# Designs tried in a protein design run: designed miniproteins, single chains, continued (2). Part 21

Each design is a single chain, and the fold is of that chain. pLDDT is the mean over its residues in the fold that is shown.

## One batch from the design tools (miniprotein)

Design m4700
Fold by ESMFold2-Fast:
Structure m4700 (fold): chain A 61 residues (1-61)
Amino acid sequence: SEVDRQLAALDDELGRRMTEVTRRIDEFDSAGDEEGVRRGLDEAQRLSDEHDRRVEELRAS
């Protein structure tokens, strides 16, 4: 269905963005930047929250 295709696209987008955020967190951690790690984790949480909202909106339509 159209919804299933859009859900799959959202999952793919989240996966790609999470991979980039995780890479940045690893870079901050390697540099000893504890604040950078914390901000990266906060960004990852926001991406998850946004994904959940978009999934809910698609399922509601």
Scores: mean pLDDT 87

Design m4701
Fold by ESMFold2-Fast:
Structure m4701 (fold): chain A 80 residues (1-80)
Amino acid sequence: SEEEELAQRIAELRSELEKVKEEYDKNFTDEIVKRLEEIAAQAGELEERARKLGNKDLVMDAIGIQAEATLLLIKYFLEK
């Protein structure tokens, strides 16, 4: 179903964020910043899709990814 496909995409994006978080801690680069920006943008799109489907759990999962990616971007700009 569209809902199952959306859930899978959100789960894949969460996995990508966790990989980027590990890279952020070890080897901080401008490439990581770009990946975080892309993750935050994709999470926002998935949140909108989840809202249209009326699935609150998927909305919250997408919001969580977007919030975490955004916080890492804020930390980056504060450390520079």
Scores: mean pLDDT 85

Design m4702
Fold by ESMFold2-Fast:
Parts: sequence; structure tokens; C-alpha cells
Structure m4702 (fold): chain A 94 residues (1-94)
Amino acid sequence: LELVKQRVERAYELLDQALASTDPAEARQLFQQAAAILRDLLDLALSTTPVTPLLLRARELLDQAVAIFDAGASLEEAVELARRAGELLLQYVS
């Protein structure tokens, strides 16, 4: 539980750094690192615990964030959706 919170906080740090970065390549790499952390946490939760609506919604939001990012549409929108996925993960462990 505590480790999940620490990993989500690390993902948030990376998302904030991505938005603050003036280098597009750095911003992309930071977003990808944050998304990977959230994906690993979601995949572990979904495979090892009973599936809950919170976890399914978190996965949907993260998938949407990654799709927007991969489409090159908006880093800001992708970060917002990824952050929302992290919030649901924190809700799940609280």
C-alpha cells in the first residue's frame, strides 16, 4: 500500500517534469516513464486482486492518456488523464 503511494507520487513528479520541460524529446520520455509506472501498478493490481470498478476506470483513463500522447495531440491532456488514473489508484489503496 505505502509502496503504491510512493510509486504514484514518483509518476506525478515525472508528469510535472514533462509539463515543465522546454525540450519536447525530454517531455515525451518523462511522460512515457510516468505512464510505465502507472501501467505496471495497474497490471499488478488487476492480476493479483479482485477487479474493482476503480481499477477498470484507472486503466481506461491511462489507456486514453497514452492514446492521446501517441497521437501527438496534447501532452497537457495526456498528463491530466494519467494523473486521474493515478488518483484512482490512490483511492483503491486508501
Scores: mean pLDDT 82

Design m4703
Fold by ESMFold2-Fast:
Structure m4703 (fold): chain A 99 residues (1-99)
Amino acid sequence: MRKEMLESMEENREEVLKARKEGYEEGKKKGRELAEQLKDKPEELEKLAKEYAQQSTKEGMLSIAYQVDGDKEKAIEYAYKYGYLYGASETLEEALKKL
């Protein structure tokens, strides 16, 4: 592999990881908001947590697929969506454990 190609691949990976982290933090904020809104409706909270977890897996798979195909913009987009849904799901699951 040429040095320029290796540096380009590393740069792409850093942007994808950054998008995932930014999504995760925003997802945690949304998860906390939803957990407070739904604290008296544990069945709805559990259902939403599961839906977000399932969608997170799908978005994560798409991010990986686009990375393999060299579609940097789509890889970053789906990495953010993955992080967002994962962060929200994790926060909702933590709220359920306290009920």
Scores: mean pLDDT 83

Design m4704
Fold by ESMFold2-Fast:
Order: C-alpha cells, then structure tokens, then sequence
Structure m4704 (fold): chain A 100 residues (1-100)
C-alpha cells in the first residue's frame, strides 16, 4: 500500500539522519537511496497529501543536516570523498522533494 511505502521512506530518512549525525556517511547514503525507492513506490500507489507532507518535512530536515555537515566538514578539512558522499545524499534528498 502507498501508506506502507511512505512509512518505509520515512523510516529510512530517519535512519539516514541518525547515520549522518554519527558521521557514518556511507550508511547515510544507503538509507537515503532506500528512502527514494520507497518514496517512488508510495507515489506510484497514490500517496495522500498528508503522507506527502510528512515525507517533505523529513526530507527538508535531512537537507538541513547535510548542509550543516558540509559546513562543519569543510571547516575541518574533510576528504574529497566525504564531501562527495554528502553531495550524493543532497542530490537524493532533492530528488525525493521533486517527486512528492
């Protein structure tokens, strides 16, 4: 059902946010990718406006966390690999916001 897919997308966005706070960028990227897959399935099955709003708010929250992580890591001389992972997470979050 659309609701089940939307809830899975929300769960993976939350896990991505937690991984990002822990600085586990590869795990954060993995969960962001899964969130996008479930968000697409939720949309295909006719996601309600309330589910769209919940996903949008969580995706915006994650986008702000990515922005903060980029600022902090740039200030500390982060590796090009870490910055590239954050850019990939940002691109996925923007895609989620675009499709819902």
Amino acid sequence: SAEKYALEALRHLEEAARALEARDLETALRHAQLALEYAKKAKEEGMSPSMQTALALKAIELQLQVDRAKQELRARGASPRDLALLDQIEAIVKEILKII
Scores: mean pLDDT 90

Design m4705
Fold by ESMFold2-Fast:
Formats: C-alpha cells, sequence, structure tokens
Structure m4705 (fold): chain A 75 residues (1-75)
C-alpha cells in the first residue's frame, strides 16, 4: 500500500529530525518491507536508513544503504 508506506517514510523522517534514531530505524525498516515491490519507495527507505546510520556514526553501513538506494534510482 503506497499510502501506508508513505506514512511510514514520513514518520521515519520525523523521528530522525527529533534525534530518535532507534524509532527512525523502526519506521524506515517497516517502510522498506511494505514498499518491497516499488523501487522508488525502496530507494526512499534506503536513503532514510543511510541517514540514520550516518547519525549513529556507522559510516560503512550508511554508505552501503546509500549505494543500494542510488542503484535502484539509476537502473
Amino acid sequence: NVQQTNQLLTQGQQALDNGDLDLALQYYNQALQLGSNNPYQRSLALDGLSSVYYDMGDTVLADQYYSQSVSLRNS
């Protein structure tokens, strides 16, 4: 459901903006699962996960998620 996935992406961004990294991870992972058949929504969820891991100081995992997101958009 596109609407439900978009709500989760919005909630993930709000959690990230509030500095609640654990909550942001939860919402972006849920968005990734629900958006599995939509490359655009998957790329947004992967971008969110990249941002969260970057803020957590895990730059290696952040780069991995960012690369996956870029791959989906450039295909």
Scores: mean pLDDT 83

Design m4706
Fold by ESMFold2-Fast:
Structure m4706 (fold): chain A 55 residues (1-55)
Amino acid sequence: MTPEEMREAAENGRRALTALGREDLGERTYREAFEHAEKGDSEGAARALAAGGVG
């Protein structure tokens, strides 16, 4: 997964969790993944998503 794809995945996950009323969980988990993706660290982004139970 490219950094752009990882960023999109993190953003989509955050929006989905927010829509389900899990905004706090979504914000914490995907914000970390999003930040790693923005730095071009796709491995770090993947680990953050996995730690949050995604992937």
Scores: mean pLDDT 67

Design m4707
Fold by ESMFold2-Fast:
Structure m4707 (fold): chain A 90 residues (1-90)
Amino acid sequence: MIDESSKYVQQASDSYSEVVRLAQQDQRNRDFLLKAARQIQELTGKAVDYLDLAKKYYELDEDLAKKYTDLVQKYAAESEEIRRKALEKV
């Protein structure tokens, strides 16, 4: 659960880095890609916050920890969708 959620946060962070790298290489689409990167960064921040809450409650409230890990996965999936759409423009 926690290890899998940590992987989702890492994947969202990697998506941010990839979109930023593409923005540096593609001057024509730079503004669009930087906007996408900012959206991914915001969603990644939310995923990190919920992962921290899931870790806090892991041994104390399993149901609550599970809900927080589901939110981590949700925000990571939204970050991946933004990355996918950004890549379609390059």
Scores: mean pLDDT 84

Design m4708
Fold by ESMFold2-Fast:
Structure m4708 (fold): chain A 84 residues (1-84)
Amino acid sequence: MSPEEQAARLVATLREALAQKEEIRRVLIEEEGLSEEKAEEAVRILEEAARRALAAAEAGDIEAARAAVGAGQEEVKRIIEEEK
């Protein structure tokens, strides 16, 4: 893909992820066994990471966008491992 196409696809993916927050919250509760409070915290972390990534991708900084997403995912993974 061209860099422009890659940026556009990443922006679309991030917007879709933000739209699916409720489904992600349910998965965290039902499949990962998080409490409602911890699931809401994890979704908030992912939402903040997605917003930062979206801003970076819209500015054309795909590496910064991917780094923001990765950081958010690692933080949520730590919450899941801590709670079980």
Scores: mean pLDDT 78

Design m4709
Fold by ESMFold2-Fast:
Structure m4709 (fold): chain A 84 residues (1-84)
Amino acid sequence: SMEERIEEAAEYIEKALVALELGRPELALKYLQKALEIVDKETLAEIAKKMLPGMERSNASPRVIETVRLLSEGDVEKALELMK
């Protein structure tokens, strides 16, 4: 179902953001790519929009906040550059 796909993609995005926070951008990239295999960039943006307030409240690193902001705007290409 679409709900199951959204949940799975959200789990991969969360894993990517955790990997970025831990200084593992190569692992973050792999998880983000898996999320993109499951949902389109528009759906990914909706997921990221829901995550952004939580990341800001948790005082996540600037790199992580910028990554989820770019994803929420549908700017996947720029988000991927932060995960190089």
Scores: mean pLDDT 85

Design m4710
Fold by ESMFold2-Fast:
Structure m4710 (fold): chain A 72 residues (1-72)
Amino acid sequence: MSTDIYNDIISNSDPSTHSSINGISGVANTMGIDPNHVVISWFGIVTGDTSYINMSTDSSISVSVDMIGSSS
């Protein structure tokens, strides 16, 4: 699931953002942080949608592909 979310964001993002996504995910992995939460936070910052930022900090949230973007 985590890898699917990450790949979906990358696949639908401009190639110029791939380095930022990879950098953020890499740092999260090195620090033992769930990369999904970090990538969701980044996506919220880039898109200006604060709901993604809130989602990334909510410890009760179960993350899935359906929670990122408009696809079900």
Scores: mean pLDDT 48

Design m4711
Fold by ESMFold2-Fast:
Structure m4711 (fold): chain A 100 residues (1-100)
Amino acid sequence: SPLDKLREFLEELRKLIEEAKSGNITVEEALQRAIDLARKLLEESTDPEAKGIAGTVLSELEEVLRDLREGKITPEQALKRMEAILQRLEGEIDILEKKS
């Protein structure tokens, strides 16, 4: 279902943030993998609300990666922005679950 795909993405995003925090991967690698997953989620989403959420998350992750690559933010600041995206996405999924 669209909700199950959003939950799978949420869990993968959470794992990527934790791996970057532990130093198992770089913050840039975590962002690139998160962007690839968000793009796949957007392509596979048929529900308009889920597609909108996926598109917003993709745009935000791409902006974080751009800012990081341009030296506008530090890796620590990029991680904090990823955590903020994760928290908002978790809240949006909870709202969708209650409407179903």
Scores: mean pLDDT 87

Design m4712
Fold by ESMFold2-Fast:
Structure m4712 (fold): chain A 64 residues (1-64)
Amino acid sequence: MVESLEQQIEEILNDENLSNNEKIRRLQELDGVVWIMFGTGVLSVNEEHHLTERIETAILELQS
């Protein structure tokens, strides 16, 4: 599960057909999915923290 979500983050970041703004939007949507999965008990606290930190860091880097 976590590995699949991490792969989706990497696929978004490495997609040369997406603009930085489109990558940010997809990452924000993925962050919402992570939050729902945490709320439903699919992700542990550690898994949610790791994924949210990775997504937030990626968004900040795309904004710079």
Scores: mean pLDDT 83

Design m4713
Fold by ESMFold2-Fast:
Structure m4713 (fold): chain A 73 residues (1-73)
Amino acid sequence: PEETLREAVAAYRAGDYQRAVELAEKAIKESTDPELKARAAGLAHQAYSDLGDTEKARKYSELAEKYIEELEK
């Protein structure tokens, strides 16, 4: 989960947006931590935005907001 998210961030920084979304999606699937899921969904949102995939970007933006709502103040 955390290592997978780090790999996703590295792929995003390298400009490999497709790999970044694949790794972010994997991190979401393998984690039970809302904070990590929110970070991964946010990364997928950003990567899909950079790819020009507006529908997928919107999906992950909404998903990130839902995970953030699960966090306690």
Scores: mean pLDDT 81

Design m4714
Fold by ESMFold2-Fast:
Structure m4714 (fold): chain A 56 residues (1-56)
Amino acid sequence: AAADQAVVQQVVQALRKNFSAEDLAKLDAQSVQIIASSLGYELTQDQAEQVVQQLR
């Protein structure tokens, strides 16, 4: 969905700003959900999986 794509892109940009490429490569969906929650984003498991795919 368009809304899912927008939040995924926003989280991807926030992660790339705050983490190195090496650290991003180590993130799984659960880690992404935890980090996103600490940044004020509530992600579903599917959205977190999309973030992981975008970081690869």
Scores: mean pLDDT 79

Design m4715
Fold by ESMFold2-Fast:
Structure m4715 (fold): chain A 81 residues (1-81)
Amino acid sequence: SSADEFIQQVDAEFFARVEEVWRRYEAGELSAEEARAEIRRLVDEALARLQANPDISEAQLARQRSSYEAFARYVEREIAA
């Protein structure tokens, strides 16, 4: 469906942008605090994009929220290590 295609696009962009933040952090271009703040902004932005699409159900939004939050927490733990 168009909704599934949109979710797939938002997912791909979200994961790619979090990977970019991680690379910038490893390169010393971002502090740990700056990297975590950028990751949080990316989660909020991705969820806002999904929420703005009327074809996306509350259940779909909840699943994507859980996925994005879990991935963000994983990367944040690696930054804190």
Scores: mean pLDDT 89

Design m4716
Fold by ESMFold2-Fast:
Structure m4716 (fold): chain A 93 residues (1-93)
Amino acid sequence: MEEEKKEKEKLKEALKILADIYARLLVELGTLDPATAKALAEKSIKKALEDYENNYNKEAAEKLIKIAEELKKRGGTLEAVRELGEKLAAEEA
């Protein structure tokens, strides 16, 4: 339905943001070229979308969207990922 499609598109966009950040970080670490890094990140995102379709979890989707948006606002650097990860870990502790 249209509402579910809209939420799925928003989640897909958030996952694309995360994939772009992940690919960029892999290139910055000097481990992979941009094309290979992007392909690897997209493969991981595809699995996440398949899991979302089979086992819909709205709370997890909303959390991922918020994480992606926050990382994008911080420029998607390795330092931003570390800082946000540390903050989220502290909130769950």
Scores: mean pLDDT 67

Design m4717
Fold by ESMFold2-Fast:
Formats: C-alpha cells, sequence, structure tokens
Structure m4717 (fold): chain A 65 residues (1-65)
C-alpha cells in the first residue's frame, strides 16, 4: 500500500541521513520534484551510501510521493 511505501521511505531517510520523521515526510512530499531528488541523491552519496542503494532510495521516494 502507499502507506507502507511511505513508512519504508521515512525509515530509510532516518537511517541513512539522520533526519527527523518530519523532515523525511517533507522530502517524500517533494518526490515529484527532480531538482529535490537530484540533491537527495547527492546527499546520500556524500553520506557514504552506494550509487546503487542511492538510486533505490530515490526510486522508493518517487513511489511514495
Amino acid sequence: SRAEIVARAVRLLQERLGVSEEAARAIIAQGDNEVILRLLRKELLEAGVSEEEAEEVVALIRAAA
């Protein structure tokens, strides 16, 4: 369900970037904004997330939006 996808996206953003639930939900709300998604991908890579995993996280956020 969409609610389960949103919950997974929130958890991943909290675990990978150390953001709050409120911040994670704000990022997910921008999942249709390619500029925000490009910035998110950059932040994930800088946080030490692999290119493959960063792409998976971005795809999940697109699905959650």
Scores: mean pLDDT 81

Design m4718
Fold by ESMFold2-Fast:
Structure m4718 (fold): chain A 69 residues (1-69)
Amino acid sequence: DVDRAERAIEHAINKDWDGFARELGISRTTVYNMSDLDRQEVVSRLLAVLYRAGRITPAEAIRLQKKIQ
């Protein structure tokens, strides 16, 4: 769901990992126990969904990935 991916990314931008977990249907504990690499992989997959749906450009995807780190 593209709209869910967009909402999850909005939460990630605001460092609201509780909101991020809720949008993805996973536990808060799961998100907080993720390694930095695992969390970045999830964020990258969500940004790829938004890019393929035409919601963001490749440049925006790179910028958002960097901002979320």
Scores: mean pLDDT 83

Design m4719
Fold by ESMFold2-Fast:
Structure m4719 (fold): chain A 68 residues (1-68)
Amino acid sequence: LSPQERELQRLRGFALVFVRHAARRRVPREKIDAALDALAAEALSRGVPQAEVDRIVAEARREWERAV
């Protein structure tokens, strides 16, 4: 896998695990949004394209909404 593909896989896996865990603990939406924004900013700084970051963040938010 390219470094970019590895960063994408890492971001996606981490975001999905995070939102599932946070949903079980009933973490407020504002904290979920802040954490996902921080993860997005880090991925962008490491060269992941904006479109891919947006897609992963949207998937994670959808996963959290389904779990709550």
Scores: mean pLDDT 79

Design m4720
Fold by ESMFold2-Fast:
Structure m4720 (fold): chain A 85 residues (1-85)
Amino acid sequence: MAAIAEQNKKALERAVRTLEEAGLLVSAGEITLQEDGSAVMPVVLRVFGREERWTLTARIVDGKIEVTLRSDERGLVGYIYVKDY
């Protein structure tokens, strides 16, 4: 469990860096660990000149680390990356 939580945290940190390098990141919130060891982080992104709330989630699915980005306002989900665990 601890190893999974650490990998999911590192995956979120990499995703935040990717968003920052893309010029999309306004702010990042606190990482929350879920019961299954997945990690969740609220972020504020600049989309079409507006600040919007999104949620980053890192989880292990079918032996892969998946980082998803969900729009809190639009309900849209996108993948930032998928990597073998």
Scores: mean pLDDT 76

Design m4721
Fold by ESMFold2-Fast:
Structure m4721 (fold): chain A 80 residues (1-80)
Amino acid sequence: MEEKLERARRLYLASEGYYQILTGEKPEEGQKKFEEVRGEEGEEVEQTYKELSSDREKAIEGLKRAAEAARAAAEALEAA
């Protein structure tokens, strides 16, 4: 249970970072957020970072996936 919660929290933090980069409000701060998650979520965060730099549409889809994962984790907690 705890491992799934921590994973969902990390994915949520990454999605916040992606959002800050895409909106241009605090791109440097957003980059720090998902770089901290990168060490544990490796390839997924790295791939999303590359997409942010070269393909906006794919970056948007990555953000949506991260948000869905965070919502699913919250719903699982409410049901427990």
Scores: mean pLDDT 62

Design m4722
Fold by ESMFold2-Fast:
Structure m4722 (fold): chain A 84 residues (1-84)
Amino acid sequence: MERLEKRFALEIKRNATTDEEKLAMALIYVIMKKLNLPEEEYYDIMARVVKEGPEKVVEELLQKYNIDREELLPEAKALYEKIS
């Protein structure tokens, strides 16, 4: 597992308690990877997750970047299974 994936797995464990929240965090990671966002943006997004919750942050990111949630679900589910 890559360093960023290991760290993301730790953040899921700290900030997500339900399967829905864990999947939302997996979607955030997939969005960041798809857009090739720098690691500094990861820190800003995680700060928002702590404050607002992962589901709200996912919805805002999908809307901001005009991404279809269903397009990313297979990759997000694969990551979720690997972390869970």
Scores: mean pLDDT 72

Design m4723
Fold by ESMFold2-Fast:
Structure m4723 (fold): chain A 78 residues (1-78)
Amino acid sequence: SELERLLAQVREKAQELGLSKEEQETLLRAVRALFDGDLEAIREEEAKLQELATNDERQQQFREVLGPVQAQLAQKLA
């Protein structure tokens, strides 16, 4: 399914960047929330990612993982 493909993409990228298990799991939950259009869950997972991001490099890495997913889902809505 499309969701399984997006989850696999995010998991692979997060592993390449050396993100922790908690960071990877939070990103995967964010992807599910984005796919479902669950605004409350999106806010919850974004807040968690902000807490986990201890520096600008980590914030940039989270954007690199989620950016392509957000772009793909935006194309689906267009």
Scores: mean pLDDT 82

Design m4724
Fold by ESMFold2-Fast:
Structure m4724 (fold): chain A 68 residues (1-68)
Amino acid sequence: NDGKVVTVEVHVERLGGLAAALVAMALSVLNGPGVKIVVHAKSVGPAIEEMRAAAEKYGAELEIVILP
């Protein structure tokens, strides 16, 4: 986004398909580089691969924070 930085934070107990879908929608709306997604979750499943692929596709940064 021409150097504009937008941070989106997501808090879930379990990272599943719903969280991945929400991240994909946010990336579609925010449109590309300069987007940072931070996910706080107690567990991550296969959806993490889809989220990484979406972030890479849109040039966004993805950070996963695992809560014990």
Scores: mean pLDDT 68

Design m4725
Fold by ESMFold2-Fast:
Structure m4725 (fold): chain A 100 residues (1-100)
Amino acid sequence: SLEDLIEELEKKLEELIEKIKNEELKEKVRKELEQFVEGMREAIRRKNYVGLLMHGMALIAEIYVLIRQEKNEEDKEILEEMLELAIEFQKKVLEELKKE
């Protein structure tokens, strides 16, 4: 289900966020993840699947911007893993929406 996909994404991203060494970056990413996840859940409740996809793309874009700004190689590597998870999630959402 779409809710199961969001739950899996949230859990995996939270595990990666915990590994971030810079506390300001960690807190920023945590707050942004909370906002995107809540937006995705609200979109599902409203059957707003365009909104769900837009939130997923916004999360991808935000992580990409953070990667480009990050100077610490270890934190950058964590952000890159988060980007891969967000892209995989977006693909799984599209596949789920195609089921008849």
Scores: mean pLDDT 87

Design m4726
Fold by ESMFold2-Fast:
Structure m4726 (fold): chain A 96 residues (1-96)
Amino acid sequence: MAEELKKKAKEILKKSLELAGKVSPEAQKQVKEAAEKAYKDTIKKYKSEVLGVAKGALVASELAYEISGGSEEAKKLLKEAKEIYEQVYNSLAYGL
């Protein structure tokens, strides 16, 4: 289960970076740097790589939504990222 959620989170991160890249190279760099920081900070705090990947995808999708001016594509990615983050967090909280 954790590996499947990790794979989905990585795909959301990839799509969020692609969406930001359509706006500008600077936007893509901003999203990538913010996602990497969120990933590293989450792993340092929680010692969970799957939660780190899910948080990175969430931060990337939030920024892609903001940068794109609230596009429908970005809104969908953000919704999916929130659902995955909640699933990962709940799995860790319940030892699943």
Scores: mean pLDDT 84

Design m4727
Fold by ESMFold2-Fast:
Structure m4727 (fold): chain A 117 residues (1-117)
Amino acid sequence: RRAALEERRKAVEEQGEKLNKPKAKAEALYQLAVQSGDEEEKERAKELLERENKVSREDIEKAEEVVRRVASEEEIRKLSRKTRHLIGLLLQARAAEAGEPTEAQVRLARLLEKVEE
């Protein structure tokens, strides 16, 4: 388990550097940290998102809050684009953890798509 997670993290780091995509690397590391449940890796990934993706702690906290509850379309439209993008990443990570997304997560994903159209 640890070796497999470490191998995936290294692959993400190498891919991100090789393609010169530090923002995509930060996002992928955050998703892996959420899936692993490792608090230290989550904190490091949040720091990387702040540096590379210029998201604030408030943007991250709002995204995590919205994923935990049912949000309206109007609430989602009022969120920053950075917060909406982080919600998408969290939904993907949570689906990977649970194997299947919940109905609330599916609804939220559809609302994000509609708002970004």
Scores: mean pLDDT 72

Design m4728
Fold by ESMFold2-Fast:
Structure m4728 (fold): chain A 60 residues (1-60)
Amino acid sequence: GAAGEAGLAELKRLAAAGGSGREAMAVVTRAGHAGASPEDLRRLGELAREYYEAGLIGPA
């Protein structure tokens, strides 16, 4: 849904800018509060972890 897609766009922006893991987790939390589905939330969390493991997002 829109909340999940907004979260994906924000995570991609953070990866491009070198954001933190805390910022990435805040994106997932906001998406949840905005009514993102459990499936979208899990996918956002997985993507945030992938970006962290790739070094695109710094430590929290």
Scores: mean pLDDT 80

Design m4729
Fold by ESMFold2-Fast:
Structure m4729 (fold): chain A 70 residues (1-70)
Amino acid sequence: SKEEELAEEIIKLFKEALEEMVKNKKSIEEVDEYLELAKDVVEEHLSKEIAEKVIKEMEELTKEAKKKIE
């Protein structure tokens, strides 16, 4: 569906943003703040079922990014 395509695009852009934050030596606190803002946007714009899947993937990507900061 178009919403599933949008979800994949959001995940891709979120991953790219996290990679850029790691490259620019952003703090763990800044990464967590970005995740919380992204979760709010996803919950506002996507259906509950798709938003839950996207949020879980964003949380996993964020954990991996945090491991690379130190």
Scores: mean pLDDT 86

Design m4730
Fold by ESMFold2-Fast:
Structure m4730 (fold): chain A 98 residues (1-98)
Amino acid sequence: MSDTEIIELIDNSKASEEDKEKLKKLKLEGEINEGLGRIAAALGMEELAKEHYRKAKEAYHEAAELAKKVGMEELKEYFWKKAQEAAALAGEPAPPEP
């Protein structure tokens, strides 16, 4: 699913404007930390990479929990998958299912 499709799903949801903005912020926070983790890994900075992947996991997991709260199953599954991928890159167990 593209970034545009995810943002459109959020904007077209029945969620409050506050919850929509929080979902967008958590998505951006996850993506920034995922990107920083990749850069750190490419530079051989494995501990820094894991730190950023852990932060990405936390942001995506919080986004999945919020998506569940607002009744958006497709968005919940998307963020839950992203959290699991970030956890694996951080060398951590998968976070609990939302």
Scores: mean pLDDT 85

Design m4731
Fold by ESMFold2-Fast:
Structure m4731 (fold): chain A 60 residues (1-60)
Amino acid sequence: VEAARRRALDELRRRVLELSSTRPVVSAEITVEVGPDGAVTATATLTFADGSREVVTVTL
């Protein structure tokens, strides 16, 4: 579980950094959920300086 959680967060961070490199991010909300079977879902909700929002989800 811990290894999967770390891997999901690492992949999420990579995607968020890729998006933020092209557009200024003013707010980021990251949520991690672990299911009863150990499945890990990491979700990032980004708000950009232009007011647009984007949601990135990684499931492992």
Scores: mean pLDDT 76

Design m4732
Fold by ESMFold2-Fast:
Structure m4732 (fold): chain A 83 residues (1-83)
Amino acid sequence: MSKTCSSVLSSLSNTIPDFLKDQPLLVELYSCIYAKKVLPLDEQLLQEAENYLKKVEELDSLGDLNKSSEIKVAKVELSLAKG
């Protein structure tokens, strides 16, 4: 069974809030987390999600994002997807 990242991203576009579309790193983070939920054998998606989480946390610490609540939610979602 093979599913492309593009097909997973397409299915996720309906679940990602419109206000996050202005924050591409948060969109990528949520995309990787949800892709991991539907493709549990794809370890690379988990690693990508962890990398994006670190980047958005750093930007929020610098005051560039002002999305600390959304980042905290993403961190919880990633922890659940990781097991």
Scores: mean pLDDT 64

Design m4733
Fold by ESMFold2-Fast:
Structure m4733 (fold): chain A 67 residues (1-67)
Amino acid sequence: DISDESLIEMVKELEGEETAEKFKKLLEENKDEALRFLAELIMKANEINSKESLEKAYEKIKEEWKK
């Protein structure tokens, strides 16, 4: 279980503030749909960004999750 704040920060880094706010609302309304939305964004980012960029994002989220 990853914190909502960590997920929002990931969306913000991938697509920006507006998309992160939309994602935050989705988390409040339907967490499963929000996670599906995040998965789609990650797949899109993987197509555009290198594996190294995704690995850095993952490690950053993992650090926040550890708290």
Scores: mean pLDDT 68

Design m4734
Fold by ESMFold2-Fast:
Structure m4734 (fold): chain A 63 residues (1-63)
Amino acid sequence: MATAAELQALADKSPGEGTLQAAKTLAKQGLQQVENSSVSDEELQQYKAQVQEQLAQVEALLA
């Protein structure tokens, strides 16, 4: 699963549209994996919140 830090690093180092699209795809996959595994795990909920914030920032850059 991609971490929020890895998604941010991809966006920062290669801000091209292809890299942002890849970051968005990884963020969405991470969120789906969290939803499928557990919603009661506090660490997974924190990870979900971080990924959602990073996804929103990536989508803003793509807009």
Scores: mean pLDDT 66

Design m4735
Fold by ESMFold2-Fast:
Structure m4735 (fold): chain A 76 residues (1-76)
Amino acid sequence: MFSEELKKKAEEDALKIAKEIAGEDAEIVSKRIVEKDGKIVVDIVARKGNTVTYVTVEFDKEGNVVKVTTVSTPAV
């Protein structure tokens, strides 16, 4: 189990990364934080105009970013 402080920092760092990818003015549609395989995984969905960006950020047990996955798709 990860500390609340570490999870909060991971959420904040993931939001910063999502805003850097999707744009600072992008709307955060959803956030999900899960613990998986000894990592903290933060899933963020951001919308900017007609684009939806999915950002997944994985953090190790020390709070370091180990993986960032992003997919952008047009929204109707």
Scores: mean pLDDT 80

